# Designed miniproteins, single chains, continued (3), part 102

Each design is a single chain, and the fold is of that chain. pLDDT is the mean over its residues in the fold that is shown.

## One batch from the design tools (miniprotein)

Design m11757
Fold by ESMFold2-Fast:
Structure m11757 (fold): chain A 74 residues (1-74)
Amino acid sequence: MSLLEQLEQELEEFLEYLREQGVPEEVIKKIEEIVKEMLKRLREALEAGDLATASEILNESLSEISKLLQEAKA
C-alpha cells in the first residue's frame, strides 16, 4: 500500500469517527472537501517529486481541518 493510499484510508476513518462524535454534517462536508483537494494535490506533487510542495499541501490542509474542529468545539 502506498503512503497516499494509507493516508486516504486513515482520513476516511477519521471522517467516520467525527460523524460518530456528533460533529455537524456541514463541518464534516467542509473537511471532506479539504481532504479530497489535499489528496489530489499531494498525488500530483509526489508524482512530480516535489516534496516541498507536498509538505506545504499537508501543512495547509491539516491547519484548516484543525481550525474547523477547534471552532466546532468552541
Scores: mean pLDDT 78

Design m11758
Fold by ESMFold2-Fast:
Structure m11758 (fold): chain A 62 residues (1-62)
Amino acid sequence: DPVLEALALIAAAIEKKYGDVESARRLAQTLKEAGASDELIRQFLRDAGLSDEEVERILKEL
């Protein structure tokens, strides 16, 4: 599936370039400042391989 392949590549690029929860938080802040919804940010962080607990913690801290 081209969509699933694209999501896997995005997740791999985030892991390779940013490698940690703190970097993921900074990306989430940038998305929020750009006007992204909490639901879009939540999906983005899940696709990046973060747990639901980590995702909700980051969203609460934004």
Scores: mean pLDDT 69

Design m11759
Fold by ESMFold2-Fast:
Structure m11759 (fold): chain A 56 residues (1-56)
Amino acid sequence: SLEEELKRLKEEYERFREMAQVADHALAQGVTNPDALAAAREARERYEKLKEELEK
């Protein structure tokens, strides 16, 4: 089950990484929807935590 858990974590990592990148691009393009930016911030925080777990 360790291999299955690692696969799931990598899939989550990729998902949240993409969400964080989209948020960064949207902000750079002047998108100011606060709800969307709040959701993107949450995705970035999750991405950073998953990154630390997977890239250690």
Scores: mean pLDDT 70

Design m11760
Fold by ESMFold2-Fast:
Order: C-alpha cells, then structure tokens, then sequence
Structure m11760 (fold): chain A 115 residues (1-115)
C-alpha cells in the first residue's frame, strides 16, 4: 500500500535524523567539531525529507504521526544540548537542526489535528 510505504519512509528518515543527531552530539563532546557539523547537516537533510513526506501524505496513521512527533521533540532536545556545549562555529548547524525538527513537529501535529 502506498500510504504504508510513505509512512515507513517518513519514519526511516526521522529515525536516521535521530541517529545522526546522537552521533553529532557525541563527536562534539569529544571535541571533534568537523564530525559534529557533518552529522548535524545529515540530520537536518533527513528531517527535511521526513517533513516533505508528512506534508505530501496527510493521511498517515496516527501512530506514525505520533512517533515522528516524539522523535522530532527528542532531536530538538539533543540539538539544544549541543548549543550549550558547542563553539560559536558549530552553533548555526544546531540551530538549523532545531528549525528543521520544529518544522517536522509542526506538520506531524497538523496530521494529528485532522484525526
């Protein structure tokens, strides 16, 4: 089913973004700013793709929309932790990740409002 396939793709992108956000924060805490920036950029790309899929498929199942919402909230908290420990050079990348996650959260909430 097309809806099921799109739901799996959206969840996969959200989950991949979460994984990359964790890796980025870990590298940041180890003092590896280059890898932290690389993985936060990858997290942002996957968040943007998840947002596109959710917007294109407003009929996503409630459970999927909720899972995406919780994942986005968790990524926001990870990126906010990065803002507390990161240098001024890396902060803009965490801000982009927060913005992308906030947008994903917003479209997931819109799906839930229609249910």
Amino acid sequence: EEVERKAREALAHAGTAFYYAILALDYLKEGNDEKAIEYFKKATEHLKRAKELVEENPDLPEEVARAILYTADTIIEIAKEGLKVGSDEVKPYFEETIKAAEELKRVAEEVLRRL
Scores: mean pLDDT 87

Design m11762
Fold by ESMFold2-Fast:
Structure m11762 (fold): chain A 56 residues (1-56)
Amino acid sequence: MSEKEKKALEEIFKMLMQGKEVTDETIKEIAEKYGISVEVAKKAAELAREIYEQWK
């Protein structure tokens, strides 16, 4: 995972920790913020959700 992907995953994980909904719109915003593709950001979101479910 690249540095940008890791930062995107961390941002999404923080949103999940705060009880915020991660929608397709949120994923697009994060992709633009970190300069990654929407598909890569979506994979980061899925991984973040998986970690969140196991950890919390």
Scores: mean pLDDT 79

Design m11763
Fold by ESMFold2-Fast:
Structure m11763 (fold): chain A 88 residues (1-88)
Amino acid sequence: SLDSLEELAELLREHAEEAAEAARAAARMAEERRRAEEAAGASPERLAALDEVARAARAAAEALEAGDYEAAAREVLRAEAAIERYLA
């Protein structure tokens, strides 16, 4: 919900530095996983989900560093949705 987005944005504001570091780490992990799965012949859909995780996590880190906590919250939720698609 919009209320959940606002609550997440406030939490990210309170922990911005740690959240940015975590988002950068998540982006690197998704990129490494994507390279490994591409080498193993994973489906285009699976690779696309990992690409979305990496992009969203990187965008979240950049938004946090810029002080745009609402944008960061949207990108975190986007990364979560992409992880769910990847795990399906």
Scores: mean pLDDT 88

Design m11764
Fold by ESMFold2-Fast:
Parts: structure tokens; C-alpha cells; sequence
Structure m11764 (fold): chain A 84 residues (1-84)
């Protein structure tokens, strides 16, 4: 699970970096950078919770937070595309 979370997180962070580099909208770039930082922090918190053997409810809370940040990033990418 820890390795899978790290692999998924790293792949998504790379995707966000690619979109930040390709975006021509400075406001979208700024918001994507903020989502990237939040996602990185949430991934680190989730990994630490799993490694510490935190209760399933805490792991689920952090996983939900991680998923929410992924969705937020996708929404910003779609918003950037629609402004073309």
C-alpha cells in the first residue's frame, strides 16, 4: 500500500508538473502549483499514517483528502482547456 500510494502520487505530481509547464494562464499555473504542494503534503501524511499503523478511519480520511486534491487538479486542467 505505501509503495502503491507513492507510485500513484509521483505519477500524478509529474502530470501536474507537465500541465503547469504547458499552461499559458498564469492564474491556472499558480492554482495548479498550490494543488501540487497540497497533494505532496497529503501524500506524505497518508504514507506516515499507513507506516505508523494508524486506525482505518484515519487512513480513509487522509485517502479521501488525497482523492479530493487529485479531482481538484483535474478540474483545473479542464478549466485551462476550456479557456482555449
Amino acid sequence: MVEEVKELGEKYLKLLDEWIAKSKNPEIQKRLKEVKEDLKKTMEELVKAIEAGAPRSEIQRLLNKFIAKVIEGIGLIIEDELKK
Scores: mean pLDDT 80

Design m11765
Fold by ESMFold2-Fast:
Structure m11765 (fold): chain A 77 residues (1-77)
Amino acid sequence: LELTAALLEKYFGETGREIARLAAEIARLAPAALAGDEEAEARLREALARAQELIKEAFEKDPEKAEALVEEAEKAA
């Protein structure tokens, strides 16, 4: 997650930071949601939807940066 956060900030600046913050929120909520916490599950869905929207906006503005980010993230995984 830390590497992905750094890549997001590197390629997308403030938007990347916001996506990284949402990713951290998702990671924090995931264990509780998987354990059956309805509030955590609802918040997880909201965070995922918002992250998806921001990623789509960023990738539409600069698809070359998006491609480079995905390649680096995949190699790091």
Scores: mean pLDDT 76

Design m11766
Fold by ESMFold2-Fast:
Structure m11766 (fold): chain A 70 residues (1-70)
Amino acid sequence: MSELERIKKALKEIEEAKKNKDWDKILEIGKKYPEVRSYAILVIREENPELSEEEIKEAERKLEEVLKKL
């Protein structure tokens, strides 16, 4: 599979999870597809403006920990 096809699939999965308000799924997609990680975080922040700065930082740290294990 091409990298482009993988990215398109990941973006589609994020849009479906966003439609279902499944924020945990969006985080998991960001972990699975590093190419869309920044977009996954952006979507969560945009849809959950009540999240504190500390909660956002924790989500970012969890994604970074997965990247370090690669």
Scores: mean pLDDT 71

Design m11767
Fold by ESMFold2-Fast:
Structure m11767 (fold): chain A 67 residues (1-67)
Amino acid sequence: SDEALAHLQEAGAAGAAGDYEAALEHFAKAVEADPSLRPALRVLAQYFAERGDEALAERARELAEEL
């Protein structure tokens, strides 16, 4: 949806700025607008875990469960 796309663009901008917590929150709003995007939160959690960013991995898992 257009709403989900806008939130994904905001998530991308936050990520490019290094604000991964804000990026995850914008991505969560994209999932609220388009629930088919929910599996991508699990992919992001695995990605952050592989990078050693355990706090970000845990936040992504929480968002996947809450949504």
Scores: mean pLDDT 81

Design m11768
Fold by ESMFold2-Fast:
Structure m11768 (fold): chain A 96 residues (1-96)
Amino acid sequence: DLAGELLKKIIEALTLPKEKEEESNKLISEALSTGVKELFDKFQENREKLSQEELRELVEKARKEAEEIKKKYPNLSEGEVEIILNAIYWRLLVNK
């Protein structure tokens, strides 16, 4: 599961200590650059097949999962939680 591996790498990078911020940013950039094309193709295909209501349901599921991750890692910023939410949403959409 490419989307799941991408999400895992993003969470791992975001949970690195503050002294590793440069390394964290590099890992996030690598994860996004290597996974984005394959996920984008599947995203396009599934987006055309799903209704607006189904897409809204997936966004709500992604939000719930991101909230649980924020509870586990309370030091995550709102921006970092939003990155995680988007990664979860892409994973859910690709696996639909």
Scores: mean pLDDT 70

Design m11769
Fold by ESMFold2-Fast:
Structure m11769 (fold): chain A 89 residues (1-89)
Amino acid sequence: DAAAAEAAARAAARAADAALIRAAEDAIASLADGPAETLAGLGQAVVRLAADAEAAADAISAAAERHLSPEDAAYVTAAVRAARDAVLA
C-alpha cells in the first residue's frame, strides 16, 4: 500500500544518510588532530548531500564535540550549521 511504500522510501533515505553521517563521524574521530577546515568541509558536504540536513548537522556537531578540541568543535559546528541553514532556506 502507499503507506508501506512511503515508509520503505523513508527508511532507505535514512539508511543512506546514516552511512554518510557515519563516514563523517569516523573521519572526525580518526583525524581529530588534523586541520579543522578539512573536517568542516567534509561535514558541510555530508549536510548538503543528506536527505535530512538538520539530522546530519546535529549528528556531525555531536561527533565534533566528542572528539575535537573546543575550538575545532566550535569551528566544525558553525560550518555544518551554516550549510544546514543554506539547504533549508
Scores: mean pLDDT 84

Design m11771
Fold by ESMFold2-Fast:
Structure m11771 (fold): chain A 74 residues (1-74)
Amino acid sequence: MEKLEKLKEEAVEKATKEIKENPSEEKLEELKKKIEEILELIEKAEDRTSLADFLKELLKKTLEAAEKVFKEVK
């Protein structure tokens, strides 16, 4: 789990930095659509494993962080 948590933090930091340096509504919308598609696939698969829960949390936190930074920079 420790390695997965570190990857989650790195992913959030990268997404946050990219949005902060180049705040683009189009890029944010693209990220949002991709995350929503992946979340739908996880839900449809009815996967209840810890890995699925981790991926859902990773995707949600990444999107939330990107949206928050986008609002703060704009």
Scores: mean pLDDT 69

Design m11772
Fold by ESMFold2-Fast:
Structure m11772 (fold): chain A 65 residues (1-65)
Amino acid sequence: MTRDRILEAAARVFAERGEEATTMREIAEEAGVSVGTVYHHFPSKEELVRAVREEQERRERERLE
């Protein structure tokens, strides 16, 4: 659940503010977790960006079945 919350928060903030302008702190605030928790699940912003893209694709496929 926590990982999913971070991915959803990151996707929303990236869409609104852009990837480069977004900080891990802003993602943590949007997800309602600590910055340390974000880094625990995603050691780098690059990894988080990639994971967000993969998760969005997975959810689209789940919706369509």
Scores: mean pLDDT 78

Design m11774
Fold by ESMFold2-Fast:
Structure m11774 (fold): chain A 64 residues (1-64)
Amino acid sequence: MEEEIKKLKEEAEKLLQEAVEAYNSGDRDRTAELLRKAAELYSKVPGNEERAARLQATADAVAA
């Protein structure tokens, strides 16, 4: 359980890094997709509901 939470956080952080790189390259569709995936992973980590919601809102804004 605790090791799985650590892996979820590490995967979410990698997705955020990739989202920043995609955003810098002008790839809005990929940025939005990566942010949504990171939000989904954070939603599975207790205490990160606000972070997940914020990432989802950012993804929706980027996709618009």
Scores: mean pLDDT 81

Design m11776
Fold by ESMFold2-Fast:
Structure m11776 (fold): chain A 93 residues (1-93)
Amino acid sequence: SVEDIIIEQAEKELDEIKKEFPWISDEEYEKIREAIINAIREGKVDFSKLTEFEKTIMASILKRSLDELEEKGLISDEEAERLRELIKKIAES
């Protein structure tokens, strides 16, 4: 599914961000990972459970994922627009 493609790319981008910010705990990264999966699969985001920093990292992962998937032609313009709206909602929360 398109959700599986987005999640697979987000997992790759999460691994790259872990290399850039190795001082962030594995527990915080797992929390961000679960938030991404829930946002993509269920359309549910409980922003009250995320710090501003965690939201910033989440938005960065999704933005990198969007850019890569659009470049490779792996998502439609409509799917890309839905992901952009999600990123905007996270950033403005």
Scores: mean pLDDT 84

Design m11777
Fold by ESMFold2-Fast:
Structure m11777 (fold): chain A 72 residues (1-72)
Amino acid sequence: LPLERVQQSVQAAEKNLQSIIDHQGIKDEKEKEEFRKTVFTVARLGGLDSAARREGIPEEEARKRLEEELKK
């Protein structure tokens, strides 16, 4: 993907996250960061699961990678 498309995708994601944070009334910087981290982790887990199924990666290996990411 071209860098410009990646930047547009990131900006859209940030705008959506900011809108959700604002709607929830979260104003603490730590809570905002935790919320963003949780959303990113959930999205990544879903993306990895979907990619694993598409690419034929064994579910055991996909789950192991997800657990390693959550541990960090």
Scores: mean pLDDT 63

Design m11778
Fold by ESMFold2-Fast:
Structure m11778 (fold): chain A 70 residues (1-70)
Amino acid sequence: MDAEEQAKLAKEYAEKAKEAAEKGDVETARRYSDIAQDYAVRALNLDEELGKEAAEAVSEAGKALREAGG
């Protein structure tokens, strides 16, 4: 799996986490956020620019999760 694929998966799971958080499903949002974080870290280790984009998406999902659960 290359950096581009890992960054794409990180963004996809971050988006799912954000949507789950906005619906009030904090447990599902947390699980998707954790998956997105793992992919973002792997992407960052392979490609700094793609990793930054993935990390930004994960940050947005984390903010949505905090707004929904805290």
Scores: mean pLDDT 83

Design m11780
Fold by ESMFold2-Fast:
Structure m11780 (fold): chain A 84 residues (1-84)
Amino acid sequence: MKEKIIKALEEIAKEEAKYNPSRAKDIQRVLEEVKNSTEEEAKILAEVVRAFYLIQAAISRKVGDEEQAKFYEKLAEKIDEALK
């Protein structure tokens, strides 16, 4: 499972780098923590990142930015797939 989480975070960092370089850097820091964590800690870190993106999606939708909300929901879905 940890390998799937690493792959998902790498993909998220690449997508964020196109639009939000600061967020991409933050995700890269989480990726390094996951690499140095246990399987259980890696799952917790992945769930935290997932929750973050779902919150960002909800905020974006509330202010009428549906495109940004869908973008954040797609990033959260990458983590959901890694945790299955």
Scores: mean pLDDT 86

Design m11781
Fold by ESMFold2-Fast:
Structure m11781 (fold): chain A 81 residues (1-81)
Amino acid sequence: KAQELLSQGNYYYDLGVKALNNGDYEKAKEYFEKSIEYYEKAAELDPSLRVQAYDNIGDAYSLLGDSDKALEYYEKAEEER
């Protein structure tokens, strides 16, 4: 179910944040990349989740220091509002 994919995205996002707090940027990047993959799948499967999924992808890119990608996904989320 799309909600399960969103929950998996949230799970990996949390792991990414914990890795950043531990100073492990390499693990954080891997976890955020997995998180983004799950959020993308949730957004593809259920349009009603697109705002939440794209906002969360934007947050993940922001934490990775990719401000251009973060802005791109925040703009995608606004288009779905």
Scores: mean pLDDT 86

Design m11782
Fold by ESMFold2-Fast:
Structure m11782 (fold): chain A 75 residues (1-75)
Amino acid sequence: SKREEAIENLAKWLKEKYGLSEEKARQVAEDILDAFDAMIEAVAKVMQKNSGISEEEAQKFVDDLREKLYEELLK
């Protein structure tokens, strides 16, 4: 899955930059992606409340942001 590939790529970067073990790097990568998922969902709620966009538009922005995040992590 794109999520699993993103976790593996992020974990590899964390190992190379911070010297983390494979297990620790993977746990940290999962936590980072979970935090980003929560943030993206929160952004959708804020956009609906404050910007007056539709639920459909907010969901499309969430989906597009999630895909873009995963694509950047696959580079």
Scores: mean pLDDT 80

Design m11783
Fold by ESMFold2-Fast:
Structure m11783 (fold): chain A 73 residues (1-73)
Amino acid sequence: NESVEKLLKEVSDETVTVKVVTKNNDKTAAFIESLGGYIIAIGKDFIIARIPKSALAELGASEEVEYIDLYYE
């Protein structure tokens, strides 16, 4: 089914680079990786990661995560 294949391709192209402000870098990094994300950088109170858009809501629901912003290089 071409419509399903197109949607699956659009979903696979739908990753975002985000800046995650967090209370706990270690727990948040582990959680991002468990959601299929990739850690790019870790700062004092933040993580920069590439994550599937579908995982953003679950990441944002974490008690350790204070704020998520889109990161533009």
Scores: mean pLDDT 73

Design m11784
Fold by ESMFold2-Fast:
Structure m11784 (fold): chain A 86 residues (1-86)
Amino acid sequence: PEPLSQEEVDKEVKGLLDEIVEASKTDPVRAANLLTALALLIVGALFEGVKFSEETKKYIQDAAKRLRELGDEEGARLLENILKQV
């Protein structure tokens, strides 16, 4: 497989985070599935040696805060744990 590019990873992570926040409002099962996909993407990127930008880390932090405001405490905790790895 081809190595993950920093720019493509940042784009995909931000896109998934936007989808997770929107799904959390109406479809918690979809939100949980998207959170799992995000976690797998980030783990794969870290194994490829990808470094996450401060902008992307801030985006993850803001998404975690938004999920907590929406009542998705488990999703917020997962994103906070991801932040500790990146």
Scores: mean pLDDT 80

Design m11785
Fold by ESMFold2-Fast:
Structure m11785 (fold): chain A 99 residues (1-99)
Amino acid sequence: SPEQEARDAVEAARGNFEKAIEAAKKGDLNSAVYATAGALQVTAAILFGSPEVLAELEKALDEQIKRAKEVVKTNPELASGLLKVLESARQAVRDALAA
């Protein structure tokens, strides 16, 4: 179902952004690859997701943004790029919820 596809996309986005945060902590360039994969999954969640699923995704992105901001203190180059991707993804979710 579209709802199940949206929920799967939320979990995939959450997992990819988790990997991106951990890669950024290590100075691993794969952080950008995981961040891109996460952003694509956010787009899929927006396309198929209910407002309830999108609200859950916004909350998850809020926590991941908070964690990425901490990584900026130790690895600003990779973590700043990741933070911009996460903030852009959160804005897209907020725009979809406002529509």
Scores: mean pLDDT 90

Design m11786
Fold by ESMFold2-Fast:
Structure m11786 (fold): chain A 84 residues (1-84)
Amino acid sequence: GAMELLELAERLYEEFERLAEEAREALERGDEEKAKELLLEMEILLGLMLIIRGVAKIINAPEEVIEKIDELIERARERIRELE
C-alpha cells in the first residue's frame, strides 16, 4: 500500500544520507575516485525514489504520501548538487 511505499522511500533516503556523508568525507581527504563512486550510488538511490513516486501515483496514493516522497527527492537532488 501507500504507507509501505513511503517507508521504502524513507529507508532509501536514510541510506542516501549515509552515502552523502561518506562522499563529503572522501572529498575532504581528496579521494575523488571514492567520491565519484559514492555519487553514482546516490544517483541510483534517487532513481529508485523516483520509481517509488511513479508507483505511488499509479496506485492513487494519498496526496500527503506523494508530497512526502517529493520532499525526500528534492532533498536528495539538493545534496547531490552541493557535492558536485
Scores: mean pLDDT 89

Design m11787
Fold by ESMFold2-Fast:
Structure m11787 (fold): chain A 67 residues (1-67)
Amino acid sequence: MSEEERKALENIEKGIELAKELKDATLARVALHEARELLERSTDPEAKKRFEELIEEAERLLKELGA
């Protein structure tokens, strides 16, 4: 996994954490969208797995928020 992909993962993860704290469905949707785009563009299997995990986390958060 590249350093750029690692930084993107950290940023999305922080966005999900902020969305959880604020109960903000819009922030969760933004994080979900970014993770999906990076998954589609990534060719690294390890990076793809990490983006898939973030997608699942964001989707669970949206379900919990009733969105």
Scores: mean pLDDT 81

Design m11788
Fold by ESMFold2-Fast:
Structure m11788 (fold): chain A 62 residues (1-62)
Amino acid sequence: MKILVAIKDGDEAFLTALLLREAGHEVYPAPSMSREEAEELAKKLGADAVVTSVEEAKELLK
């Protein structure tokens, strides 16, 4: 799947993107974006999901 990672903390966003990529997903990192901006960007990129926390990413990996 194509997943947009929009986490306010840049380090957490980067680590979350790495975890999702290791699981075989295509990741578009967008740290510091608002949720609204992230959802609009995901729509433009054709992303399948938006992740705004490391917890959401872990839920997708289950």
Scores: mean pLDDT 78

Design m11789
Fold by ESMFold2-Fast:
Structure m11789 (fold): chain A 75 residues (1-75)
Amino acid sequence: PVELDPETLEDMRKIALGTALKAYEWAKKNNDEELLKEAEEVIERIAGRKPEEFSKEEKEEYIALGRAAEQRALA
């Protein structure tokens, strides 16, 4: 069994949540209903709350955390 490092699992979650929040905001601006629905489902699955429950500051913070985690994974 592959026992993934807890830090790696947390970084994967940050990448997924940040990406989904970014996709949600993009989908709203571009009226992409399919992407909006997919992003909402990912956000709810990872964070346990709806996208609308995030403040603007929280969304920006999680997107930044996801980017930082992605940079760590690519290094």
Scores: mean pLDDT 79

Design m11790
Fold by ESMFold2-Fast:
Structure m11790 (fold): chain A 99 residues (1-99)
Amino acid sequence: SMEAEELKRRLRETVLETEEAILAGDLERAEELGREAAELAYRLAYLDNSPEVVAFITALALRLIGTSLDAEDPEAAELAREIALRLVRAANEGLKEAE
């Protein structure tokens, strides 16, 4: 659907901004963006419970795990991993509510 495609675009953009904030050491911005990304992941999974959407969100979570390996600040690295897990949890909750 048009709405699912818009949510995918916004989620990808928000995750990319989260990656930039993590690598810059802007943990406050990364946390705010991470919360927005989790909300978008929930909404996307609720709207489209397809395996393709699950794979898309999982790939974005994996990007954040990659960012955690490149982060020089241990606190930034840990936040990146926490946001990745929040994305997966939000998607799972969206899928359950869609049933």
Scores: mean pLDDT 87

Design m11791
Fold by ESMFold2-Fast:
Structure m11791 (fold): chain A 76 residues (1-76)
Amino acid sequence: AEEYEQRLKENPDDVRALAELAAEYIKNGDKEKFIEVAKKMRELATRDPEAFAQALKEVEKKYGKEVVNEILIAMS
């Protein structure tokens, strides 16, 4: 989590760092921080759907489909 938080300080629109951070918060049970990240991801998904889709593919490879499904539900 700490590494991805530092990346977001340098580039707040790093959708891959946001997706990885969301996955880590799900894994750690930090629901409040997860929801905050999911809201930011929703904004970026509207602005750059291709970068968002690619970030979700990377999260699916690392954390699995269930984590991706939780992110998508939280963004709805």
Scores: mean pLDDT 78

Design m11792
Fold by ESMFold2-Fast:
Structure m11792 (fold): chain A 70 residues (1-70)
Amino acid sequence: MKTFTFELTATDDPERREALRQLLDGMRENGYLSDEAAEKVREAMEKYPDAKITVTVDEEGNILEMKIEK
């Protein structure tokens, strides 16, 4: 089974937040993230600004693991 891991740094900067939103939308559109997974990552970014978020998903884009580090 192939898994995909990506990381992002949460931010309250509007320009960087826009870029991260576009990244998540692109991953959803290309099938790397399910709709539910994209929402969970977005919620984590909003709750933990400046945190490093590492997400591992399965081939269907479902979250297997999410780590939040401040």
Scores: mean pLDDT 79

